# Designed miniproteins, single chains, continued (4), part 49

Each design is a single chain, and the fold is of that chain. pLDDT is the mean over its residues in the fold that is shown.

## One batch from the design tools (miniprotein)

Design m13801
Fold by ESMFold2-Fast:
Structure m13801 (fold): chain A 85 residues (1-85)
Amino acid sequence: STLTIDLKTGESTGDGTVKKLNEYLWEVTLDGKEFLIRYDEENNKVFVLDKETGELVIIDANSSATLNGFTFTYDGSTNTLTITK
């Protein structure tokens, strides 16, 4: 499964669902897992929290992190986060 989110607008394409909680803060559901995603625009970082475990990863622009079998890729040129399982 793959989901892509525009970090400035919260618009998404692909699988799963994206719910806006606040500016630059979304709840994402993909393959039965819920993540909180926060975009820190000033520092060009994305924070991903697994809502079930409380585990947090921080992703720098143009890098990737893996959390509980999901890969999160932050493309700083397009301001997008792509989530793959």
Scores: mean pLDDT 90

Design m13802
Fold by ESMFold2-Fast:
Structure m13802 (fold): chain A 57 residues (1-57)
Amino acid sequence: MDMEAIRKALEEAAGGPVEEIEFPVGGSALIAVANEEMKKLLEEYKEIAEKEKERLE
């Protein structure tokens, strides 16, 4: 697994620096699958997180 490529893809999907990312430890195949799922989740979560930040102002 290329964590550098994973990190870049996640940050691009989030539209900026990611606040927190957790990956399963001890799962080789799961890590590869998590890359795609995390990207999709971050795209949705990014919008939610940004709205929450504004509300917390």
Scores: mean pLDDT 55

Design m13803
Fold by ESMFold2-Fast:
Structure m13803 (fold): chain A 55 residues (1-55)
Amino acid sequence: YKERGIELYEKEKLSIREAAGLVVAEAMAENPSLTPEEIEELFREVEKAVAEHAA
């Protein structure tokens, strides 16, 4: 998921938040049993990874 967020940020020229949001949407489609807490944690983790890569 972190690598996917970085890929979306670089190749699709999405913002950090847009890349993280798309990764979360993909994860929800793959794992419909994800809780709101797990979704929020995944978003933060991907957002952080993309931000650190962009820096």
Scores: mean pLDDT 80

Design m13804
Fold by ESMFold2-Fast:
Structure m13804 (fold): chain A 61 residues (1-61)
Amino acid sequence: WEADVTSEVVDGRTVVTLTVASAADAEALAARLREVGLTAVRIVDDTTVAYLPEGGALPAA
């Protein structure tokens, strides 16, 4: 399980985007991020997960 990691500032917030090899890996990654206390976690497409490390609401897609 490997992810390509990109970090960008969107609407003044740091958004981390992780691209994984499969939809199953994306679901597992999203579950793991939520397990460690991150509440702003979204699967953007089948293989892409976005989150805010600082918390809060993710920008509208």
Scores: mean pLDDT 72

Design m13805
Fold by ESMFold2-Fast:
Structure m13805 (fold): chain A 73 residues (1-73)
Amino acid sequence: MEPLRKALEIAREAGVDEAARFLAQAIVYYEKGDLDKAIEYARQALKIFEEAGLDEAVRYVREGIKELEKKKQ
């Protein structure tokens, strides 16, 4: 899940530890095949990035959520 991994690196570099933890959980649930939980955690990270004004991370998380939603359908 490349887009979520890129957003995670941005969160770590920017010191947004809460968003980094949510993205790490999203990736773990994706690797377990729990796409619903992966999407839930990714959406929580998205809200934090939007509030922080990290537009590049917002873009990557939105891409990741779209990829996860396609895999569910």
Scores: mean pLDDT 87

Design m13806
Fold by ESMFold2-Fast:
Structure m13806 (fold): chain A 57 residues (1-57)
Amino acid sequence: SDALIEFGKELRKLAEEMLKKGVPKEEIEKILNEKAKETFGFESLDEFDRAGVASLL
């Protein structure tokens, strides 16, 4: 649980930084999906939403 919360915070920070750099939302979503799948096996942005990331995009 704590690891998932920390991961969600890191994903949110990464998404915010990419948005500030002008990276398109679609590319950000792909990057976050790949990172989440690699780390926790998340299948979709619905699982990102539980980590508090999807609401940022």
Scores: mean pLDDT 67

Design m13807
Fold by ESMFold2-Fast:
Structure m13807 (fold): chain A 75 residues (1-75)
Amino acid sequence: DEEVAAARAQFDAWIARARALGAEEAAALLREAAPLVIEAARLLFVEGDEEKAKELAERAMPLVRRALAEVRAAE
């Protein structure tokens, strides 16, 4: 549960940073990735479903990587 809250807080922080930099595409990608990562954290830390958590995390990671690259470019 703490891990799920931490994942949500992390995405809120990344989205706020992207918006502050005017990186609107990065903010949109992070908003798309957030529900996948938050659900992956819930599956892993609340339900213990490692396989399903890994699947969702792998789907989200390309979105997160692109978004963070856009944020870096905007800095």
Scores: mean pLDDT 83

Design m13808
Fold by ESMFold2-Fast:
Formats: structure tokens, C-alpha cells, sequence
Structure m13808 (fold): chain A 65 residues (1-65)
């Protein structure tokens, strides 16, 4: 179903963001990590809302990190 496809997309993108945040914690301050987390979440929400592929959303996340 459309809902199942959207949930899978959200799960995959969320996992990718978690991996990026984990790596960022080694290099950035806690405040910078918090700001990055907000920015990556906004990129993910807009991408999913606009029907973008997981691949395109991951590419945009990589440009922010």
C-alpha cells in the first residue's frame, strides 16, 4: 500500500540520518549536532512530502553533512 511504501521510505531515511548524526558527534559540538539533526530532519520531511526517492533524499543529506 502507499502507506507501507511511505513508512519504509521514512524508516530508511531515518536510519541514514542516525548514522550521519553518530559520525557528526565525533567532530561537532553538542549544539552543532542538535542544529544538524534539525536540518537533516527538515530535508527528510520536505523530500518525503515532495515524493522524492530515498536516493535523492540521501544525496541532499550528504550535501548538508
Amino acid sequence: SEVDERLKKMAEVSKYIQEKIKEARKRLTPEEVRRLGIELTNVAFEGIKNGESVEDIKKKIDEVV
Scores: mean pLDDT 85

Design m13809
Fold by ESMFold2-Fast:
Structure m13809 (fold): chain A 96 residues (1-96)
Amino acid sequence: MKEKIEELAKKFEEAMERYIDALVAGDTEAYRKALEEMFKIFDELAELVEPEKRQKLASLFTAGVILAVGYLLEGRPDEARRAVRETAEKMLEIAK
């Protein structure tokens, strides 16, 4: 179980980084694929944890996405990437 959670958290982080890169580049197709992949991974991760932890994961995911988009709107993609990495790390910590 731990190995599966770590695998999904890493894939989620990678999908979020591709999502940010696609948004910055204006690549609509890459953006769509990364977003779909990100939600699919989140659903799989949520199924591996207890209901109480799912609520915390959903809150962290939402806050992380909002923060990352906020940084992108300010023209700060490096801070957006840092925010998604920190979100993935916190989600992994809760899922353990």
Scores: mean pLDDT 77

Design m13810
Fold by ESMFold2-Fast:
Formats: structure tokens, sequence, C-alpha cells
Structure m13810 (fold): chain A 86 residues (1-86)
């Protein structure tokens, strides 16, 4: 499925990030985000955005990293509020 492919790309991206391959990690997280969005998988989308933020931070793009981390924080807060309301 698209969600399975997105998860595999996230695992590859996380490995690239750990290995210091920040530009490769960024590309893999971008591909994972696209597939997560196409699949409608909100959890994978948030995970991919967090990874993109980390990759941008390592590459020195603090502005892009900050925007992504703000989106991740907002998405997690919304999910927590929805869970608490149930």
Amino acid sequence: SLSEKARELLEEAARALEEGKYEEALKLFEEALELARKAGDKLLEVAAKEGLGLAYKKLGDEEKAKKLFEEVKAARAKAAAERAAA
C-alpha cells in the first residue's frame, strides 16, 4: 500500500539522517510525506514532517525546520485534543 511504502521510506530516511546523509534524508522524507498525503495517513504525514524538520535543521535551514516543527506541534496538539474529547 501507499502507507507501507511511506513507512519504508521513513525508515530509510531515518537511517540516512543517523548516518549524516542529510540531503539524502531530506529527499526520502519528502517522498514519504507525498505518499503519506496520498494515502490519507495523518500519523505518517506528521512523522515525515518531523523528519524533514530535523534534516533541514542539520542542513542549517533553521526557518524551514522551525515551520515544520510548528506544524508537527499543531498536528499533535489537535490529535491529543480529539482523543481527549472522545
Scores: mean pLDDT 85

Design m13811
Fold by ESMFold2-Fast:
Structure m13811 (fold): chain A 101 residues (1-101)
Amino acid sequence: PVPTGDDMDLLIRALEGVLDDALKNSKTPEAQAVVEAAREAFKLVLEGDVEGALEALKKTLSEEEARELVKILVDILNGGPKGVSDFAAALNKAIEKAENK
């Protein structure tokens, strides 16, 4: 389903919750940088700047990880809440990689 205004607000709150929880659970500067890059990318995707979102993520993530997160964010905005769990999983994998680098 295409999100309406109210559905979009709920999706935005759900994604903000994922980002806030990830930031609270981040124990290293590297993990915190990944969460902040993901927050910036989410904002840019909401503004329609998919390329800017990709570039923001590439500062902390690989090209492949950045593309995956951008694709998930775009799919969420077009397809609704199922992608929120996929976003959380991808973000957590990126954080784990950053902490173990």
Scores: mean pLDDT 77

Design m13812
Fold by ESMFold2-Fast:
Structure m13812 (fold): chain A 66 residues (1-66)
Amino acid sequence: SVPRLPPTKLTDEELAQLAKRVAEEYAKEHGVEYSPTGLPKPKRPLTDDERAFYEALRKAVEAARS
């Protein structure tokens, strides 16, 4: 199963760094490409759980930019 993004009690900058680290660890373990935007690009079809995780991660990074 793909882990959930933890609840955010961090600053926007810390949240973005956390999201990037989680994406890098996931990419290393599951053999997906690492995206320049800090999100991994999957090389295989994603499950519903994996899609939900990526969507949450993307939203966290986007919120941190705002």
Scores: mean pLDDT 57

Design m13813
Fold by ESMFold2-Fast:
Structure m13813 (fold): chain A 55 residues (1-55)
Amino acid sequence: HMEEELKKKIETYKKNIEFFKKQLADPSATEREKRVAQKAIEFNKKNIEKLKELL
């Protein structure tokens, strides 16, 4: 029920982190874009932690 939805959300956040890590590795990305990507990674990591606590 809710457990499966939480697991799907966690998987989505993990894929978002992968996407933003690729953005950080992009040599054409600006300093500003890299900072935005870094903050997005931290945001998604925090959401994963919170969802894992709910279980």
Scores: mean pLDDT 83

Design m13814
Fold by ESMFold2-Fast:
Structure m13814 (fold): chain A 69 residues (1-69)
Amino acid sequence: AREEIKRLLLEAARLVEEGRLEEASEKVRQAKRIADEAGLSEEEINEIYREAGIDPEEFTRRGVAVATA
């Protein structure tokens, strides 16, 4: 679960750099679903974002839907 989420977030970051914001948002939604199914806390999800070197607020600012429920 954790490695899969990290991989999806890294792919989303790559798509953001390419300007493919809708596809990036889909990768973030997939990561959120996996996190929810695995029972990860908000703190654990934030740790995965940090490990991936991604700022969730930067994603939101660029128009990417982040895992906000």
Scores: mean pLDDT 74

Design m13815
Fold by ESMFold2-Fast:
Order: sequence, then C-alpha cells, then structure tokens
Structure m13815 (fold): chain A 79 residues (1-79)
Amino acid sequence: MDEEEKKKILEGVKVTDEQLEELRKRVKDEGYDDDEIKVALHAANGDVDKAVEILKSQSGRRSSGLPYHLVLDGIKSLS
C-alpha cells in the first residue's frame, strides 16, 4: 500500500536513534538501505544484534513486519 501508511506504522514502533545508528555502523560495509535497516530493527523489537542477523539472513524488506516464526505458526494451522 502507500508508503505514508508504512511510515505511520514505523513511527508507531519507537526504537531509539542510538539503536538505529549502531545498526547502521554494524552493517555499513554491507550497503543496506536505510529503510531495510529500520524495518529489521523494528522486526527485532529494537535488538541491534537480532536486526543484524535479520538483515544478513533475509537481505531485504518484506510486506509484513511480523517475524517468520509467527507467520509459519499461522500457516501450520491452515495445513
């Protein structure tokens, strides 16, 4: 949907600017987009270490902000 709606969701999830800068420093050599970094940090609930792992393993943005574990649990109930 609209990027403005995505911005409202990201703004609602408050992570510190220090966490964002720390994540950027950790992945600066990998060349991730600022949006990818923000999404990963939000998905990690502000945990920089988890956000680094998300970026390296998933390498990008997704339409859903939920962890894959929760999505898979939902799919399992349908199968």
Scores: mean pLDDT 62

Design m13816
Fold by ESMFold2-Fast:
Structure m13816 (fold): chain A 68 residues (1-68)
Amino acid sequence: SQLDDDILIAFVEIVRAIDNLAEKRGIKDLTESIRIAKRILDMAKSLGHENAAKEAERYLKELEERQK
């Protein structure tokens, strides 16, 4: 259970790191990052992984604010 949460949180962190690197290079299109974050959130919620869901939701909100 905890290991599953940790793995999903690690995926969010990897996507965040890639996205931040892309932003520093002037890439403004967040469509793919938003899509991946939504998939992680949906999976975490469906499986009852509350910590992973919280982290994915936080990241998704951050991406949506940056896209505005």
Scores: mean pLDDT 78

Design m13817
Fold by ESMFold2-Fast:
Structure m13817 (fold): chain A 75 residues (1-75)
Amino acid sequence: SKEKLLEEMKLAAELLAATMDAVIYERQGNYKEAAEAWKKAAEIARKGYDLTGSENWRKVAEEYEKKAKELEKKA
C-alpha cells in the first residue's frame, strides 16, 4: 500500500540521519555518542525489518548493533 511505502521511506530517511550522526561522532572520537547513534540506527533498521520482513533491514540492524557494541567498549 501507499501508506506502508511512505512509512518505509520515512524509516529509510531516519536511518540515514542516524547513520550520518554516528559517522560524524565516530570521526570526532566521540565514541559514547557514536555508540548511541549506531544503537538508534539499529533500532530504526529493526523497525524496517518488522514492517517489511526484508533480510536487508535485518542485516543492517545486526551490523549497526555490532558497531555500537564495539564503540561502547572504547568509550
Scores: mean pLDDT 89

Design m13818
Fold by ESMFold2-Fast:
Structure m13818 (fold): chain A 86 residues (1-86)
Amino acid sequence: GKLSKKVAEEVKKLLEEALKAAQEGDLDKAIEYLEKAIKLLEEAESTKESLLVLSLVKAALSALKRGDIDSAIEYVQKALEILEES
């Protein structure tokens, strides 16, 4: 099943803000936006799409926490691509 359109749009906005913050070097802001996205995804009904997006966002958060900005950006971009398919 697909993620709810409203939840997908809210998560997409948070991921776009996280991507911008990471690219600007504002890691604290990027982490905050990713944590908000994770919270929304964990509270949403579990679908194949929500689980894939959640795993990518968690991978991005882990990458940011270890200072791997390039990997974090790649994971966020992959999550956004999945949400755009919806």
Scores: mean pLDDT 84

Design m13819
Fold by ESMFold2-Fast:
Parts: C-alpha cells; structure tokens; sequence
Structure m13819 (fold): chain A 72 residues (1-72)
C-alpha cells in the first residue's frame, strides 16, 4: 500500500536525521508517519510506484540534510 511505503520511508528518514542530531526534524517525520498509519486515506490516490518515488525523494532529502548538519 502507498501509505505503508511512505510510513516506512518517513521512519527511516527520521532515523537518519536523528543520528545527525536533527531531533526536531526527526520528530516531525515520526508524527507524519503516525498520522499516515492512522489515516491511510491521506495517500489513497497514490499508486505504489508513485509512493516509491516519493519515498526515495524523502530519503534523499534526509541524507542531504544529515550531511549538511555533519559538515557544520
């Protein structure tokens, strides 16, 4: 399901951000993941393929933010 893919991506992104010390951003993503688990209808219009593309963008954004934080 699209929601399941996005929830997993948000949790992994939160973990990446937390390890980099971006605690507020990590908490925000965990909150969003919990909201999606509670209401999968929020993304019911997405195909599994579209969800995977969004998931990859979320993870890539988290990796870039983590790298920037480590460089600071």
Amino acid sequence: MAAEILVEAAREAARILEEAGLLDAAAQLREEAEALEANPELVSHLSEEEAREMAERVLESARRAAEAARAA
Scores: mean pLDDT 84

Design m13820
Fold by ESMFold2-Fast:
Structure m13820 (fold): chain A 93 residues (1-93)
Amino acid sequence: SALLEEAERLLEEAERLIREGNEALKQGDYQRAIDLYRRAIELARRALELAMEALRTAPKEDILRAIGLALRAIGLIFEAERNLKLAEEKLKE
């Protein structure tokens, strides 16, 4: 499924951006962390939309993959939003 392949690609990119954001946060580069987390959230939200669309149209064999990608996207959104809030609070100090 082209939708599932695109969702997976977007999630891999979102994970990379979260890792870079976490490193920036650790180094005290709060503005860079904020920018990276915002991009990661955008990509993960798009991946979630694609996984949900794939789930609506998927043959039975792809249902578990679509669910797995949707759950992965939700997890990445929560992680990035939590760390984004922390970075924003640190930037105000």
Scores: mean pLDDT 90

Design m13821
Fold by ESMFold2-Fast:
Structure m13821 (fold): chain A 58 residues (1-58)
Amino acid sequence: MEAAVEALRRIARGEPVELTDEQADALNELIGDPEKLEAVVEKYLTPEERERARRILG
């Protein structure tokens, strides 16, 4: 969970997408679960970070 949240925040900030295998796996698992992804986005990201993450990951 922590690794996925950190990876998502880095993507939302426009940082390089060079993730560790652990971060990449955690992020892919999170993306594969729409309910968990929505909960994480609402809980841990600002509105601006949410909009950016949606555009990058969509």
Scores: mean pLDDT 70

Design m13822
Fold by ESMFold2-Fast:
Structure m13822 (fold): chain A 68 residues (1-68)
Amino acid sequence: GSAEDLDKALAFLESIPGVTATRVGDKTIVATGDLPVTTLIGIALRLIGDFPGLEVKVEGNTITVTAK
């Protein structure tokens, strides 16, 4: 379910060096990192591919993941 996908997405984000990820409420994860834009794009593409039930938004150095 969406909660299981969020928990897996959080674990994935926490595994990335330089990324700080936290769960905000029941449906949202916010991750930040001082990383190259190519790395941030790669992270977002991986999340979209592995978790099609999640919405992924990238703004500056912030990745927001929300359950659909």
Scores: mean pLDDT 80

Design m13823
Fold by ESMFold2-Fast:
Structure m13823 (fold): chain A 65 residues (1-65)
Amino acid sequence: MDAQLAQLAAEARAALIKAGASEEEAERRANDMRDTLSAVADPSEAVRLFFERTEAEVRRVREER
């Protein structure tokens, strides 16, 4: 497991909780993102896509309020 992707997943989880998601929902979404993006062959592209997807998920959570 890539330690950097694990750290990014933890940061995404925290951002989702701050936006209003439950802990279970935030952890599930962050783990799904990590698992999906860990399959990307280019590590730099995986990191970029992780940030873009985290931003989109945070925005969606905020729009539900």
Scores: mean pLDDT 75

Design m13824
Fold by ESMFold2-Fast:
Structure m13824 (fold): chain A 75 residues (1-75)
Amino acid sequence: PEELVREAERLAREGVEAARAGRLEEARRRFEEALRLLEKAAEEAKDEEMKRELERARERVRRLMEAVLAEARAA
C-alpha cells in the first residue's frame, strides 16, 4: 500500500500544478486517479491504523481537489 500512497501523492501534486496552469480537465483526471489509488491501498491494507490513515488521506485529497478546482474556476 505504501507504493500506491506515494504514487497518489505524486498525482495529487501534479493535479495542483495542472490546475494552477489552467488545465482543469487534466487536474481532475489526476486527482481522480490519486483517489482511486488510495482506495485500492485501503482495500489492500490489513492494519486498522493504516486503513484510518488512508481514509484521512482520501479526505484530504478530495477536499484539496474541490478547493483547487473551485479557485481555478473562480479566477
Scores: mean pLDDT 80

Design m13825
Fold by ESMFold2-Fast:
Structure m13825 (fold): chain A 75 residues (1-75)
Amino acid sequence: SYEAEAAAALAAGDYKAAGDAYKKLGEEYKAKGDYEKAIEYYNKAIAAYEKAGDYMAAADVAVEILEIAVEKVFK
């Protein structure tokens, strides 16, 4: 599961892989219409990408949160 992948990556200090796994979890919950959990996992992905120094990946995920917030949560 992506949760197991994220946990394994964090244990290994692989923050890029952890961010990728959290991003996949956010995408999965977004597809299910669970926007609250999607935003939660996207925030975890951003934090992991920032620790990895991958600011472009963090920015891409932040755009996903903005789109959900504007179109689904703040409408």
Scores: mean pLDDT 83

Design m13826
Fold by ESMFold2-Fast:
Structure m13826 (fold): chain A 86 residues (1-86)
Amino acid sequence: MKEKLELEIEIGLIRIEIGVNKLMLPKVEDEELRKKAEEYIEKAREYVDKAEEAIKKGDLEKAREYIEKAREYVEKAAKLIDEGLE
């Protein structure tokens, strides 16, 4: 129970970060950076969805793996957005 709850909290936090990145996307004037950031945001969303499905199936090991991948893509998107806002 506790481990499942911790993973669900992590998913919630990643979803918040995805939402923030989506709000910042229109402010990135560089079309190439904006497009790459959008692609990374979409990949992060896909891994969040996969993590949630894995939790529902009781596969906490796969859920953790998908959460780590979602974090990686959110971080990549945030970096590109930060660079595009300079």
Scores: mean pLDDT 85

Design m13827
Fold by ESMFold2-Fast:
Structure m13827 (fold): chain A 76 residues (1-76)
Amino acid sequence: VKKLVEEAIKHLKEGDVEKAIEKLEEALKEAKKDPRLESVASALEVAIKHAKEGDVEKAIEWAEQAIKAYESIEKS
């Protein structure tokens, strides 16, 4: 999940929004398989929405929030 989100952020920064959305959707599918990652899945859904709307800055912010949520859960 984390690696897919990091790759998506890289694509967003490079202006490749279509590839970023693909990576975020893959990360969302993986997050939905684990009930512990519900907060990560929610953040990814918001990031995908902003990316599809062309709001790259907000898409990056929410993708970074998904990574932080993931790291917080992994420490448990």
Scores: mean pLDDT 81

Design m13828
Fold by ESMFold2-Fast:
Structure m13828 (fold): chain A 63 residues (1-63)
Amino acid sequence: SSVPEELKEAIKEAVREIEAEGKKITGERVFERVKELVPEAFESLPEEERKKALDEYGTLTLL
């Protein structure tokens, strides 16, 4: 709920891009794509909250 909307959408987009490329979806790959898509929103969140958002929204995208 405290995670910016742009960051949530970027996480979902990153997962979709990685899956479309036929690559294994990993936190590292999602992390790098999200940094490219929304660098400001990514940097605005503490590291622990970024990891939590990646875990929560990355998993939901795979469901």
Scores: mean pLDDT 72

Design m13829
Fold by ESMFold2-Fast:
Structure m13829 (fold): chain A 61 residues (1-61)
Amino acid sequence: VKEVKILEASGPEEYVPEAIETAKKLAAMVAEANSRFGIEEGVGGFVNRALNTRAVARAVV
């Protein structure tokens, strides 16, 4: 999740260690969810990943 990594670097110094762990856990959950919904079967899985990645990015910032 490159977007989360970039935001972690730009995020508040105080929150970087704690926010990065939370962001990584959420990103892992998103990856699992997308696998279960069959990303290959449609854009739905990809959209869910994009939306959740944005949520993770916001959590880091």
Scores: mean pLDDT 54

Design m13830
Fold by ESMFold2-Fast:
Structure m13830 (fold): chain A 70 residues (1-70)
Amino acid sequence: SEEYTQKGVEAYKAGDYETAKKYFLKALEIGDPSAKEAADRLGVLLALEGRVEEAQEVGRRFREKFPELA
């Protein structure tokens, strides 16, 4: 998932938020601890779009899988 997280970060820096969200979601689907940055950044992007409930859900699901990283 680190590869997808990195691709998402690159898209985010380029202002391509749709591609960034796609890669962050893919990193989270793999669901390993390296997806923490993907979860954090996807949450920010969703909140900026006014999708606050979805942002909260992304964080909740990651914390459920990795409570030690909360």
Scores: mean pLDDT 78

Design m13831
Fold by ESMFold2-Fast:
Structure m13831 (fold): chain A 83 residues (1-83)
Amino acid sequence: MRERVRAEMEVESLISFAEMYNVLAKKALKKGNKEEAAEYAEKALELAKKAIELARENGLPEELIKRAEEVAKEAEKLLEEAK
């Protein structure tokens, strides 16, 4: 249980950073900076994927995995819009 609590905190941090990069990607798109938007979206996707992997490895709740998957979907959509 102690180990799972630590993993849960790490996953939550990864999700928070991924959400932050998604916001930065959206701001870059609004300014017409497609290159920066792609970089931020790629970073968000990497962090969200790491969160999903860590959550699955540690048997964390499906709700947390779903949240990470939603953030990954947003990042993929933003990356597509930046093309």
Scores: mean pLDDT 85

Design m13832
Fold by ESMFold2-Fast:
Structure m13832 (fold): chain A 69 residues (1-69)
Amino acid sequence: LTPEQERDIRMAMLRIAIAVEMIEYENDPSMSREEALRRMRERVRKTAELTEASEEELEEALALAEERV
């Protein structure tokens, strides 16, 4: 894999982490936006750690998470 392809795969995994937490939020009427964002940031950070994402990739994903909630 090229560095560009590896980055694309990591970003796709981070976006999937965001999507999973959005589905949980939409299916739980008791969950606040604040709690949803906290869970989303936690899952994104864990996914970044597992995929060895860069600081820039993590920051981009966290910004996207804030926009989605």
Scores: mean pLDDT 85

Design m13833
Fold by ESMFold2-Fast:
Structure m13833 (fold): chain A 68 residues (1-68)
Amino acid sequence: LSETQKKILAVLSERIGEEGLSAAELAERTGVSVATVRRALRELEEKGLVESTVGPDGTTLYRPAKPK
């Protein structure tokens, strides 16, 4: 995993009990651009490490994939 991917997973793990975080919130917490965060989230989702859902306001929210 890249350093950006590791940072995203760490931030998401802090919010295991929540609905998830948007790409913008992850960008603020990791200190990287929203574009970089979106790319890393796409790669993490392709690897099955992160899942996405659409919030009630239409914002895509990301969270760690559930362990089996």
Scores: mean pLDDT 75

Design m13834
Fold by ESMFold2-Fast:
Structure m13834 (fold): chain A 58 residues (1-58)
Amino acid sequence: GGGVELSKIEADVLIYYLKNKDKKVTDEQIAKELGVSVSTVKRAKKNLIEKGLLEEKP
């Protein structure tokens, strides 16, 4: 509670998911849009899931 420390890439990935809730989003699409590697996106997603900000399943 109060605040969650996010890196820029974690924040950008989270915002991308929030803006695209009704769409299927791939790691490759996010990586291309943010100008980073797919591996970077996967690490950011894992961190966001561990922080409770993203769900890893429906």
Scores: mean pLDDT 76

Design m13835
Fold by ESMFold2-Fast:
Structure m13835 (fold): chain A 60 residues (1-60)
Amino acid sequence: MPVIARALKDIPKVNEETLELKKGEIVEITEYLEGGLVKVKSLKTGESGIVLEEYLEPIS
C-alpha cells in the first residue's frame, strides 16, 4: 500500500536526484532506500525524486 506523507519543511533542490518540496506538500513514498532516504512522487507536480524520510510525516 503506498504511503502518503507531508513535507515537514521546505526541501531545496541540492542535486539532480533531490525533489524540491515546500512545507506542507503532499507526496507518495514509492520506495524506501538506504541511509534514511526515500523515493517520493509529488502529488502536486507528478515529479519524482529522493528526500530524507525524517523530513516527511506519514498521513496514511
Scores: mean pLDDT 80

Design m13836
Fold by ESMFold2-Fast:
Structure m13836 (fold): chain A 70 residues (1-70)
Amino acid sequence: KVKEYAEKALEAVKQGDIKEALKYAQEAFRLAVDAGNKEAAEYTSKAIRALKQGDIKEAKEYLEKAIEAA
């Protein structure tokens, strides 16, 4: 589940849909916390921060790390 939403967030970023990316990244974060996956939670949290700051490159890097950690 975490991996699925992190992948959806990454795809949304690639399409330029930052609102959709933020929605999926927040869901991935919630699921990572609920699953006790601290590494995926940390990376999705950093991706959310990067998206809010408009740092698209950093957001993509952290979403890719979240997918690997899930």
Scores: mean pLDDT 86

Design m13838
Fold by ESMFold2-Fast:
Structure m13838 (fold): chain A 89 residues (1-89)
Amino acid sequence: MKEELEREIRLSLLLMQISIARLLAERGDEAAATETVREVGRLVEETELSKEDLARLAEALRELAAVAAAQPAAQRAAEEAAAEVEKRA
């Protein structure tokens, strides 16, 4: 139960960070959006997640990449993070 709750909390935090990165990208803050995406990628590497959780994160990162199409660094970071997550799903 504690381990399951910790995983649910970590997934929720990762999805929240992706949402923050999306907001930053929509506001034109490419640097902050890129750094937030990189942090998400780092945390995913350190977190035990189910295939369903990984698929959900990959989808959110792909949506972020689409929103960041006018911001090459943020788009690239989101695409790289999504591809890495997809390899594990």
Scores: mean pLDDT 81

